# Ledger of designs, part 76: designed miniproteins, single chains

Each design is a single chain, and the fold is of that chain. pLDDT is the mean over its residues in the fold that is shown.

## One batch from the design tools (miniprotein)

Design m2624
Fold by ESMFold2-Fast:
Structure m2624 (fold): chain A 86 residues (1-86)
Amino acid sequence: SPEEQLEQLLAQAEELIKQLEEAVKNNAPEEEILKLIQQLDELLRQIGELIRKHKLSPEMQQKVQELLQRALEVARKAAEKIEEQK
């Protein structure tokens, strides 16, 4: 179902967010951080497409909103870290 697909994508995105947070905290190489950002961007696009095509429950909409906020925050910190390394 669309909601089951969304739950799987949300779980994958949470894992990538945690990996990206750890990479930034541990001063990982730029290449590693960029790869994680790219993977997260791809998942977020897939999530956005599912949301656009299917009507979601309010609970699922809330989970997506919370995830997007966390993803944007970590991606911003990661991008800032990359610019500092150049």
Scores: mean pLDDT 82

Design m2625
Fold by ESMFold2-Fast:
Structure m2625 (fold): chain A 90 residues (1-90)
Amino acid sequence: MRQLAVLRFTTTRPLSPEELKELQERIERAAKEAGAEVSPLQVHGNTVYVGVFAEDEETLERAVEAVKEAALSHPLVKSVEVASRGDLPE
């Protein structure tokens, strides 16, 4: 059964389309290296949401940590937290 976690990123300001693309590519690489997939980024002002999907809980835990590290390496990302486990917020 596929596992899901939703991550919430807080940024210093709203991201431009180019900055959002760079962040998404960085997150997608980190998740793929951990054996997981990510949703497209959802943007709400200074807050960005992403779903992380994995085949099992152990892979999900590794992917969540990899995605957090990748996101925090972006200069505009201030914090990353797990917002929920389950469906993506609309």
Scores: mean pLDDT 79

Design m2626
Fold by ESMFold2-Fast:
Structure m2626 (fold): chain A 82 residues (1-82)
Amino acid sequence: MDARLNAVIAQIMAILRDGFARGASVRDIADRIRAVLETLSDEERQALLKRVTDLALDPSNSEEDRTMYSLIAHLAKELLAS
């Protein structure tokens, strides 16, 4: 589970970095991230939400990376609330 969650987080971070570099719309970036999150079970989404929330609060991470982790947490939370 840990290795899979780390791989998924890395994939989503790559989507965010590529999207921002391309000037992609927020909607297109969010839709792509949601598609990845939808491949996860509810248990995996809860575990991912906890991990990205912890990463967003970790002062050893850059401000840019913490902002990206916060965005991932927001999208994961929206899917769990649905």
Scores: mean pLDDT 82

Design m2627
Fold by ESMFold2-Fast:
Structure m2627 (fold): chain A 82 residues (1-82)
Amino acid sequence: MKEVIAKITAKNGENAKELGEGVEHSASSVEGTEAEAKMLSDNVVEVKIIAPNEESAENAYKGFKEAATTTSGVVGAEAELK
């Protein structure tokens, strides 16, 4: 299994929570992929995505980056592949 860890900084806690839940829900719709969102602070959420292989992890990473750059209310986003 491969992991993608993403951090999203939003304008406020409500946006951070909604973004984390949205990513978790989107990942759960992909077969063999799991995601968990965790609030690190009032406006920062960490999403851990577990994929069955490297290709699926890379796809999740790309999808996250695209969503983060197009979503209003995002102030900053970073992700890493493990």
Scores: mean pLDDT 75

Design m2628
Fold by ESMFold2-Fast:
Parts: sequence; C-alpha cells; structure tokens
Structure m2628 (fold): chain A 104 residues (1-104)
Amino acid sequence: SEIEELRKEVNRIYFEVMNKILNDEPISLEEAKALADRVIEVGERVLELGKKYNLPQELIDRLREAIERVREAVKAGDPFAALNAVYEAAHVILEALREIEKIK
C-alpha cells in the first residue's frame, strides 16, 4: 500500500539520519540536501493524506512546520541544522502515519 511504502521510506531516512548523528559521521551539504528532498517529498504526501483522513489540526500544523523547518535549514546551508531538521520531520511524519493507520 502507499502508506506502507511511505512508512518504509521515512523509516529508512530516520535511521540513516540517526546513524549519522549518533556516530558523529561527517555529512556534506549535498548529502543533507538529498535527505531533505526525500523527507520533504514524503512529508508533503503524508500532509495530503492527513487532510484526507482528518488528522487533528495540531498534528497537521506540526507536520507543515517541520517540513518548512527542513526547507529553511537547507536554505541556510548548514548540513548539521538540515540533518537535525530532517530527523524532527521524520519523527512527526511517522506519528502522522501511525494515526492514519488507525483510521484506515
């Protein structure tokens, strides 16, 4: 299902980001941008599904804000800020997907 594929992709992003943060692995701005693009794509689709399934407005707002923070961090050109923003966005996306699965 689409929800299962979205969950799989965001989990991959989440664990990749966690490994880089926990192991103090070097990250280039190019790598951070690639992770950001992936989490934004998943996040925007989950935001559409969240509206369709009538998720709580608070969760929809948090998801939208998390996506915007990723865009802002990438624009600032700080790979570590971008990585942290991607981590936070992935967490909110996973929460939203869990809530959608309860309604589906």
Scores: mean pLDDT 86

Design m2629
Fold by ESMFold2-Fast:
Structure m2629 (fold): chain A 95 residues (1-95)
Amino acid sequence: DKLVKIEEELYKEGASPVKRVAVHTMLVIHEIAVENKLASSEYVEKLSVEKLEKVKDEEDLIKAVEELMEELGLPEHVKKEILEGIPENLEILKE
């Protein structure tokens, strides 16, 4: 809920591609974690928002996503797929 609202606001404000990819990636991680019962929706949302606020560039984005997935205990193959998607999503949103 809160992550979806943040994503919509960032898109409307024309926020940087890095921040837009960060919130979108965190929303994907939220869906996976909740669906697989790794954590509660509220807990994933709290962690995601805290990490999102620290994202300033692509390096911060990758670190935030890696830390979030590690803390939630996502499987290695899922982590790899999500990380490989970040450069592609950034390129799509780049001017």
Scores: mean pLDDT 80

Design m2630
Fold by ESMFold2-Fast:
Structure m2630 (fold): chain A 75 residues (1-75)
Amino acid sequence: SSEEERRRKEELEREIEEGVKEIVRAVAATYSETAEELIEFVKEVVGEEIPEEEAQELIERSREVRERLLEEEER
């Protein structure tokens, strides 16, 4: 039915949208030096407004992950 077809398309679109938003936030966190830069980037690319506290946490997490990956390569 057209209703089932529409639901499947909407579900797939939502999954893709969530995945894209997650990837964009991860890229912004690794590329941005400040919370302000991260907030601007995510807002421009996907139209999401991230709170400054969350943006700072993402940047800190990104730095921790990068340090861990570098340590794994050295070991």
Scores: mean pLDDT 77

Design m2631
Fold by ESMFold2-Fast:
Structure m2631 (fold): chain A 65 residues (1-65)
Amino acid sequence: MDPSAPPTDDEISQLGQQQSLQLNQQHLPRDVRLRAQRALMDALNSSQNRTQLRTNSQQAVQSQL
């Protein structure tokens, strides 16, 4: 596993689904959840490597909570 390699579409999809599920489990207000989901999508689309994908997606979600 190379943390500096660009993520695959499957890895992006899997992480996105996992983070989205976690957001739904927290029973957040709809507006907060939607903002967190948007931040997650932006982080997933801008990530250049696997380490950045994991870190940026987590930070993006946490910044909206």
Scores: mean pLDDT 73

Design m2632
Fold by ESMFold2-Fast:
Structure m2632 (fold): chain A 74 residues (1-74)
Amino acid sequence: SALEEEILAEVERRVKEYMEENPDASEKELLNFLNREVARLARERGVTDRETLSRLFGAGVEFVARLRKEREAA
């Protein structure tokens, strides 16, 4: 849905910003940040559906994995 795409775009942007501000952040710290941001954005947008939340968290984990690999390759 458009709402899910908007939330995921915001999550990816916020994770990228967090990584730029915290270049030494561990995977655990990045995942903790991801979990907080997904929960916050979902709450702000009125997303309460378990299936939607599960999809958002899953996509967010993939964002963190991809961005972390890009950082390690640089």
Scores: mean pLDDT 81

Design m2633
Fold by ESMFold2-Fast:
Order: C-alpha cells, then sequence, then structure tokens
Structure m2633 (fold): chain A 76 residues (1-76)
C-alpha cells in the first residue's frame, strides 16, 4: 500500500516538473508539490490510522497526475 503511494507520488512530482519545463507552473509550485507528496507518504507510512486511507489517497494522487499530464499534452 505505501509502495503504491510512493509510486503515485513520484509520478505526480515528475508530471509537475515536466509542466514547469513547459512554463505551465512555477518551480515554487514543483517544490510545494514535492514537499506535500513527501509529507503525505511519511504520514501514511508512520501513522496506522492514516494507513487505512492509502487506497483513497493513491486514487486522488493518480487523478491529479492524470489532469496534469493532460494539460502537458495539450501544451506540446
Amino acid sequence: AVERLREAAERLVRAAREAAELGLITEEQVRQTEADAKATVELIATDPEYAALAPQVVAHVEGLTAKIEAEIEKAK
């Protein structure tokens, strides 16, 4: 569960970096996305109460990543 969330978070950060390279978002927004993703992964990895939410968080992160990837494709 945590590993799936880490994979989803890594994909989100990669999409954010590509969006920044295309001028769609700022480097500050990339850093914020990276920080938020890291904090969420650590929270779910360390707190058993939040571990149960991992599937919902993965779905949310994957959905957000798909939206960013769609905007990147439109900008190319």
Scores: mean pLDDT 80

Design m2634
Fold by ESMFold2-Fast:
Structure m2634 (fold): chain A 74 residues (1-74)
Amino acid sequence: MTLEDAVTFVTQFAEDLGLSPEQKEALVAIVRDFFTDPSISVAEAIARVRAALPDHPAAQIIMEWMLREARPEE
C-alpha cells in the first residue's frame, strides 16, 4: 500500500462515515506521518487515531487494520 493509496482510502471512508473535515484532516495527517516517519510505531499511530476519533469505534477498527497491513513487520 502506497501513501497515495492510504490517503485515498481514508478520505473515501471518512466521507462515507460522515466524519467532520477536521476529523478527516486529522486522519490524513496521521497516515502521512506514519508513512513518512518509520520511528512512528503502529501502536503510536493507533493511539493517535483513537485520540482523534474517540466516539467512532468502527473508524478506529478500520484504521487499526489498515495501519497493521501497511507495516506487517511490527
Scores: mean pLDDT 82

Design m2635
Fold by ESMFold2-Fast:
Structure m2635 (fold): chain A 93 residues (1-93)
Amino acid sequence: SMRARLEAALAAADALLAALADIVSAPHPIVPQMVELLLSDPELFDRAVDDVLALGTLDLDALRAQVRANRSLAGGFGAALFAVREALRERLA
């Protein structure tokens, strides 16, 4: 079901953010704007859900090492993950 897919994506987003907690700072002020965009654009939301599910199948230690090596991109990646997680929570409410 669509609900089961969104629940799986939320679990993946939680696992990704937990794996990156020592690299990614607290949610950026841009996150609410990104959440609004995701909720207003079904195609963007569906792509973001698929991306999070795909990322959740990767070796999280390897992903963590890559994000740590690319610190300039870590903030943007973290903001996107926080935004997708919040959008998923709103859709599941």
Scores: mean pLDDT 81

Design m2636
Fold by ESMFold2-Fast:
Structure m2636 (fold): chain A 89 residues (1-89)
Amino acid sequence: DDKKKEEQLNKLIDRAIEILRGVAEESSHKDELEKLIKELEEIRNSKEPLEFKQAKTSAILSRAVRLLQKEFPDAAKELEKIRQEVLDL
């Protein structure tokens, strides 16, 4: 059911945004992370097909993981877990 999968994707995006907002202020990559948060919010609010939203979300989370891996490894690990859950929808 695409509607249930879209609701699940929105919850995963909301969780990713929460994690990113929690670390962005203290990160050396603050401006880049704030841009990724905005892109995630735009995907969440878009009316694009589920498959496009999944692919875009996965790409953004992959970038966020790379930016956070050194300074915030626990946040990076949780974002990678969310990315895998997005792909499994």
Scores: mean pLDDT 89

Design m2637
Fold by ESMFold2-Fast:
Structure m2637 (fold): chain A 84 residues (1-84)
Amino acid sequence: SAAPAKEIVIKREVEDVKEAAEEIVKQVEKEGKSPSDIPGASVKVVKLEITEESAVITVEVTYVDPETGEEQTVTVTIELRKKK
């Protein structure tokens, strides 16, 4: 059977949704930092939806599995919501 795709969902409440989303995008695109702390990974933003009350940022993280030596891709979705 085919192995299921790996998905990670991170949910955060923030005071400023747009500012927090822009910082995450900057860390991924300009600094190459994975939001899921996977070392040596290649990261890219594949989906970005920002509103005043919520944001959804989807990132693909590609890394080499240390157990198998095979390339793996994990989808990380960051959901931001404004604090009430």
Scores: mean pLDDT 73

Design m2638
Fold by ESMFold2-Fast:
Structure m2638 (fold): chain A 61 residues (1-61)
Amino acid sequence: MSKEEMLEELKKKFPEMPEEEIEKAVEVAYQLVDSGSLSEEQAFEVAKELIKKELEEIKKE
């Protein structure tokens, strides 16, 4: 999965989240792939969890 594909999939799953925040989550996740710390699948789950946490915080405001 490319960084661009991950971004598009997450935008589709979290349309309520600002694109800027999704881009930040993808960047963090992809840095972990590039460092060899995570697989692409694991990085996608990390990005999803980061977005989910931010979305919950926004909804509480």
Scores: mean pLDDT 77

Design m2639
Fold by ESMFold2-Fast:
Structure m2639 (fold): chain A 108 residues (1-108)
Amino acid sequence: MEARRAAEVLATSDDEEELRRARDELLAAARRDPEVAARQLAEAARKVRTELQARTAIEAVGALAQDPSTPARAVLEAAKAVLDSAPPKLIPQAIGLVLRAIGDILDE
């Protein structure tokens, strides 16, 4: 429930402080249920409309990728969702997240 609410804020808020808080709440929810948090982040990432929202989503996916308890496949889906919605200047960062998640899957 907390992960879904935080993810909705990531897709709808235009306030930098609210986005940072939502990112931190989503990451806290991921410590309890990483697959649900990654799935909710992927849904939100498909709906981002601003560069600030996209940048915050990239930071959240990157943090999930660094946690070995998060399944690499779930991180890949969230990274792909960010890549689909990212503005041109953030595409390289989104591609980096996708490639890292693929590498983690191949190492399993």
Scores: mean pLDDT 82

Design m2640
Fold by ESMFold2-Fast:
Structure m2640 (fold): chain A 103 residues (1-103)
Amino acid sequence: SREEALKEMIRGVKLYQEGKYEEAAKEFVHAARLFLESGDVRGAATALEMASDALEKMGKKDIAEKVRELAQRARQAYDAGNIDEARKLVEEGLELVEKALKE
């Protein structure tokens, strides 16, 4: 649900503030998937951008930049009314975050 997505976002932010960047990234990925399930594609793109910030703090600069670009493009697609494009861009970004977290 969107409410569960917001709770995961809040948890991710707290973990990020505590310097627990890997755990924060995992919570942001979970939040993004819950936002997509609830139809909140804009919320999902925001969670994806926050995951990119966590990856950057983990020293994964190149992958963080790619994920951030995908999140920004997803917001632009959503604001233009291209919801299916926005969803695909978010999903692509989430796959990159999940790959980075397995390294």
Scores: mean pLDDT 90

Design m2641
Fold by ESMFold2-Fast:
Structure m2641 (fold): chain A 90 residues (1-90)
Amino acid sequence: MSFSERLKSLSPEEREKYLKELIDTINKFDKEVEEALARGEITPEDKEELYRKINELIQEGKDVKTIEDEAKKFLEEAIARNQARRKALE
């Protein structure tokens, strides 16, 4: 189901709820990403890849919970990858 198909399948009230929950989730996640970037735990390239993945999930009409879970997993993997890279080079 695409994003537009999901929106068309929802009532006006459900659509408003979906969009609000999606925006709230993205805003909370943006804060976590910026904090990780500020701490040097991820790179700007990791941030770009993360938002690309989130946009793909949105366009595929995934639910907010799926988008949240995948975004969190990707951030955790990016942090772990960068930590491993630093240890391997030193």
Scores: mean pLDDT 79

Design m2642
Fold by ESMFold2-Fast:
Structure m2642 (fold): chain A 98 residues (1-98)
Amino acid sequence: SQKLLNKAGSLLTYSEMAYSLARGILGEAAADQHYEIVFEEGKKLVNEFGAEEAAKRAIDRYNEYLPFAQAGDAVASANMARAGGALDASAIELEKES
């Protein structure tokens, strides 16, 4: 489904932006280690609530923490990484459903 592929592409764009912010504040190695954990966490959310609801929650987290992460807050940057992991997990599931 082109509609599902388009949704997945949008979620991947948000994930890339969230992860880039987290890397900028936390450093690459710490962000990568945290991202593996939050990706597994995101897959659990997808399994429990479905890809669309998991993506919605991840976008809500992205929007909540974005201004603080841009200001250099480490806690906000960790929450951006959590958003990124859930967005990636949601995008992968939507691609499988397409």
Scores: mean pLDDT 80

Design m2643
Fold by ESMFold2-Fast:
Structure m2643 (fold): chain A 82 residues (1-82)
Amino acid sequence: SDKEELEKILKEIEELLKEIERLSQVSDHAAVRVALKEGKEGLEKLKKEIEENPEDYKKLLQRAKELLSNMKSALETIKKLL
């Protein structure tokens, strides 16, 4: 159901936020820290937007899936550099 898909996406956002926090603690590179901070802010904004705009949830879900996919790829790249 749409509610189950939404809850699953919110859970995935929480997991990515936790990983960003972990990586922020082990990275000394300023550019990486800036990228992680902006990623965190983007994910937190998306989470609020999904929770506050239920009428647009299908459009928000599509955008969320794209952002989550891109963030996962970015974090994998950062982990390889650390």
Scores: mean pLDDT 78

Design m2644
Fold by ESMFold2-Fast:
Structure m2644 (fold): chain A 100 residues (1-100)
Amino acid sequence: PELTTRLSMTHVALGLDEPRGTVLRRARRLVPEHIARDAAGRTVISLEGLIELARERARELNRAAGAGARVDARGRPISEVSMEDRLAEVEAINARAAAA
């Protein structure tokens, strides 16, 4: 099954730790094709668009940290991927295997 998860811009702003207006302007500029409106007229973004915004934030944080540090969208070193993220990845793999 194809993952068609969409998130509200409010949730994306919380995840990126940025003001909603800033995230919305960036999303409209960088990933407009991933932005849609739901049945209630709220602005939502695809999972792919969220990943691209996270990559852009990671690039900004890498520049701020200076040249050699790789960090995720939350400013954490990539080598220190959280246990929660690892568990979520394993559960997603297991769910796909069970669905197959």
Scores: mean pLDDT 64

Design m2645
Fold by ESMFold2-Fast:
Structure m2645 (fold): chain A 87 residues (1-87)
Amino acid sequence: GMKEALEILKKALDLAEEQGKPVEYAIGGALRGIGDGIDLYLQGKASEEEAKKAIEEGKKGLEQGDSVKAAEGAGTALGIYGGLKGR
């Protein structure tokens, strides 16, 4: 759900800091992901299943030590949930 996506985003930012990488790159990844999730919603392709897929990609990023990939996956899930719950 949305809370799980937010938890992955927090872990991605923490990972970037622990690795001495600029957190701005992870934030950029999250913003790109949010845009991608909104685009999926506008195309009528947003679903709980697509959000779960984005969450799994975020988890893979964390497992690979890739804070940008993790943030992008989390961002995509957040964009999907934002679209689905928006008016």
Scores: mean pLDDT 84

Design m2646
Fold by ESMFold2-Fast:
Structure m2646 (fold): chain A 85 residues (1-85)
Amino acid sequence: SMQELEKIKELKEVLEKILNSDEAEQREIIRAYLEKQAATLDHLSAAEKAARVDQQVELLMADPDLREKLEKALKELEKILEEEK
């Protein structure tokens, strides 16, 4: 559907931005994305959302394979978008 394609395009743009940024910029981009996702979790308090985001950011930034995982994800999203042309 068009809505699914738009979500894939948005995720691709976020991944490209992360991959073309330095470590400090990557941390902030990842945080902003996770905060946006956490905002949709109506069952969590503001403090619980903040704690969840902080924990997820630290886990991702500590992953030595993060760059390789993001590059693989980006290639998979690019294939999906090419097949929809």
Scores: mean pLDDT 81

Design m2647
Fold by ESMFold2-Fast:
Structure m2647 (fold): chain A 83 residues (1-83)
Amino acid sequence: SERQQLEAQIRENQAKIDEIEEKYENGEISLDEAIRQLIFQESSGTMLFMRSRLLGDQELQQQAQENIDRASELLKKVLEEKK
């Protein structure tokens, strides 16, 4: 179903954000690469949030918003470390 596909994509978005954080903390990716990847995941999360709204699924909207917030907070942290 569309809901199951969207739920899977939201979980993938979360997993990728977690992977970016881990790789950045372990020094496996550069600061600039972490910024690029986090911007992409935040954008992806926003699209997933909009699709969840169109479906009227409040639970999926909340999960997508949590991913957006997580990516945004990590991006702020990485940008502060760039100074």
Scores: mean pLDDT 88

Design m2648
Fold by ESMFold2-Fast:
Structure m2648 (fold): chain A 61 residues (1-61)
Amino acid sequence: SDVATYEEAIAALRQGDRDRALELVGTLPGAGDDVVARMSELPSDVLIESLEASRDLLLAQ
């Protein structure tokens, strides 16, 4: 489930495991290497907010 992948990535970020979070994000549909590279430049708090927004959008479908 894409939702479960977002939740695991958010949990990894909250635990300080950025590498795991970015690896999980890279498995999501539409997440190319360029998207992952761009996300790796963001602070963890901003990245968490972005992933939560994406998860919530999927849950609304």
Scores: mean pLDDT 79

Design m2649
Fold by ESMFold2-Fast:
Structure m2649 (fold): chain A 98 residues (1-98)
Amino acid sequence: DEATKKAEEALKKVKEALKVVEESTDDAEIAAALDEALEALEEALEVLPLSHPLVKEILELVLKLGTEALKKSTDRALILRAIAVILEAIGLLFEAER
């Protein structure tokens, strides 16, 4: 299924972005990883519903990625971006349980 393949590629991108956040100390690299993770989440949501297990796995990783970025961030803009990512992931996870 083409939809499943695109969502699996999105999951791979989020996993790569999480690794960047975990390993990097560069605010610009962390910010780029947050952007990449959100773009990948949007791509997955275009092809699969929120109730799909693959989308739920992506959301859980995006939440973890935002949380890790927040722990490392000393820049106000990056802190606010990480908080926004966390809130979006929580909101979508809550929506998925409806």
Scores: mean pLDDT 85

Design m2650
Fold by ESMFold2-Fast:
Structure m2650 (fold): chain A 75 residues (1-75)
Amino acid sequence: LEELEDKLIAAYKSGDRKAFVDTLIQLAEKYPQNASVKETLRFFQTLYGLTVDGILGPETRQALEQFAKSTPKLP
């Protein structure tokens, strides 16, 4: 858990969107009940206008995948 949290913070600080998304998905899949993980998902959901439930659902996963491509604008 701690190693993945450190990796998530490092990715965020470096602007590596793919690393951030890959790490956040891993955290949410392995630790779905962890308060920090849920809070991070809620923060992302709030920024991107999604349902704010702190759960890695299909809509949240799809939004994260789009963010990871470094071209988050819809065509």
Scores: mean pLDDT 72

Design m2651
Fold by ESMFold2-Fast:
Structure m2651 (fold): chain A 89 residues (1-89)
Amino acid sequence: MTPQQQNQIQQQNQQRIDNFRNVMNGVGDDGLRNVIRSGTGQSLMDSSHRINDTSNQFSSQYPDMTDDINQIGTDVQHDMGVRFSRHQR
């Protein structure tokens, strides 16, 4: 593969990662709203499972980006948990 082709693939992968971050942030925000409305920590776990399922689906389409996808999913779950904890104070 030429350096130019490698750069194009890397840019396309970056755009896919950015798009995935936007999707996952939306899922996390929806999950947090549902948890706050329900008033239960169990709904937070359900939302975390949904985030993991979304990450797994995306990783299946782009297995070469699995590490980045998993990191984004973990970051969104962590942010949702922190925001939920602050709201419960």
Scores: mean pLDDT 71

Design m2652
Fold by ESMFold2-Fast:
Structure m2652 (fold): chain A 74 residues (1-74)
Amino acid sequence: GPIDEKEITLAMLRIRIAVAQTDPSLSEEEKEYLRKIADEYFPKLVEEIKDPEEALKKGKEIIDAALAGNFPKI
């Protein structure tokens, strides 16, 4: 059957994190935070936000904030 839109959004967000994690300038703490948001936060995010575009946008904002040294709470 067709892939659920939430699965597509989650996969896109996980790919963005994987790309971000290739940056060797990131600290161990930043890499661990990115792994945590990919595995724990983003699955919840795509369940709470029905619109894939809005979920993807919010996920990007969280990744960008983390890379800037800001670690938003859940």
Scores: mean pLDDT 76

Design m2653
Fold by ESMFold2-Fast:
Structure m2653 (fold): chain A 85 residues (1-85)
Amino acid sequence: MEAELEENRAALEAAREELDRAAAAGREPFLKALEEAVRRGELSPEELERLAEDLLELARLAEEAGAPVAAEAYREAAEHARRLA
């Protein structure tokens, strides 16, 4: 059971990294990937809330870097994640 939980945590972390990368590539692909992950049961409501917090931090960093379009995309993705939770 412990090894199974560790494997599941690593898989969820990898999925979050992939979703973060997709968010940088485009808003629609990210939102679709997020919805599909939720449909497959890969993300819990708690994980979705944590993802939303991470996305808001990415939005802040994008704003500071002078990328307001990217910042807005991250904020929209964060709100979508919260709606799916």
Scores: mean pLDDT 70

Design m2654
Fold by ESMFold2-Fast:
Structure m2654 (fold): chain A 106 residues (1-106)
Amino acid sequence: PVPAGGRAEGLTRVPEEDFEEAVKKMREQIDALVAELRRAGTEIVGIGYGEAKDEEGNKAVAFRIEARDPVDGRRYRIDVVIATEKTSDELIEEARKQAEEELAKN
């Protein structure tokens, strides 16, 4: 199921020992995507990054990109979340919220 409307979302769960490497790779992928969008004439409105961690040390990181389409001027949002296999859904939502707050700050 692909929602129409200029939003892209992805969630990747990784073992806790692989989490930091997965976050680093995602940052590199986000940088590459931003460069590609800019080459296509897309305006990057902002990039947000949010990290959440529970008392047990389970981790989630959310990246949020807000961009403007060069053809019709519409804004669209790309959300990507990396979480440990033991991370709760509430922690993932908190990470997304923090990424959105950082996006609004920039």
Scores: mean pLDDT 80

Design m2655
Fold by ESMFold2-Fast:
Structure m2655 (fold): chain A 69 residues (1-69)
Amino acid sequence: NAADLAKYYAEKGEAGMASTIAQEEALRQGGSKEVADRAGFAATLAAQSKNPDLAAELARREMEEGGVK
């Protein structure tokens, strides 16, 4: 699943892959490109800090603020 895969890459410090997966998931949930960009940025920061739980929480909040159900 996309969320577990994003966490996996974030934990390994592979920011590019984590960002791509987070962006695709936000778009699938009907988020705007702005919401997708924010989710990708959050995943990048989480990968740098190696905090996958924070990446998941930030992505979830960005999608909710973008009006995604």
Scores: mean pLDDT 69

Design m2656
Fold by ESMFold2-Fast:
Structure m2656 (fold): chain A 62 residues (1-62)
Amino acid sequence: MKEKAEKILSLPPEERSKKAALMSANMLLGSTFGDDAVEPSLVGVDNLDELRGVMKTEMELL
């Protein structure tokens, strides 16, 4: 958690906004898709990568 905050603070302003939006979207899907420990069991690694890409694209389109 602290690690995620530090990551956001280290990013350029435009990237910070994008990352914050993506994390918010990930939290909304998040009990299934936000936890790497659980995600491979539920959706598989390839599907997880695609889902993260889609979420990023949707955030960019907003």
Scores: mean pLDDT 51

Design m2657
Fold by ESMFold2-Fast:
Structure m2657 (fold): chain A 82 residues (1-82)
Amino acid sequence: HMMERLKEIEKKAKEIIDVLSLANKETAEIIEKAVKEMEKNEEIFKNLEIFVENTTAGVNEAEAAASLIKIKGLLAKIEAEK
């Protein structure tokens, strides 16, 4: 069930990347990197899930933006490590 949820978020995130790559390349690149790291990083997975849910449902743009900023910070930390 956890694996099914992870694959569901990956699919939805990739759909968002396809749309965003036409309008916002930087955001699309951040989400693409987050999808690659989410299997190894629970915090990235949780924030990507929040981003996807708020973006696909159109519920809360501010919450989606906050989760994206957090993902960007986590990815930068991962890139700076070993």
Scores: mean pLDDT 74

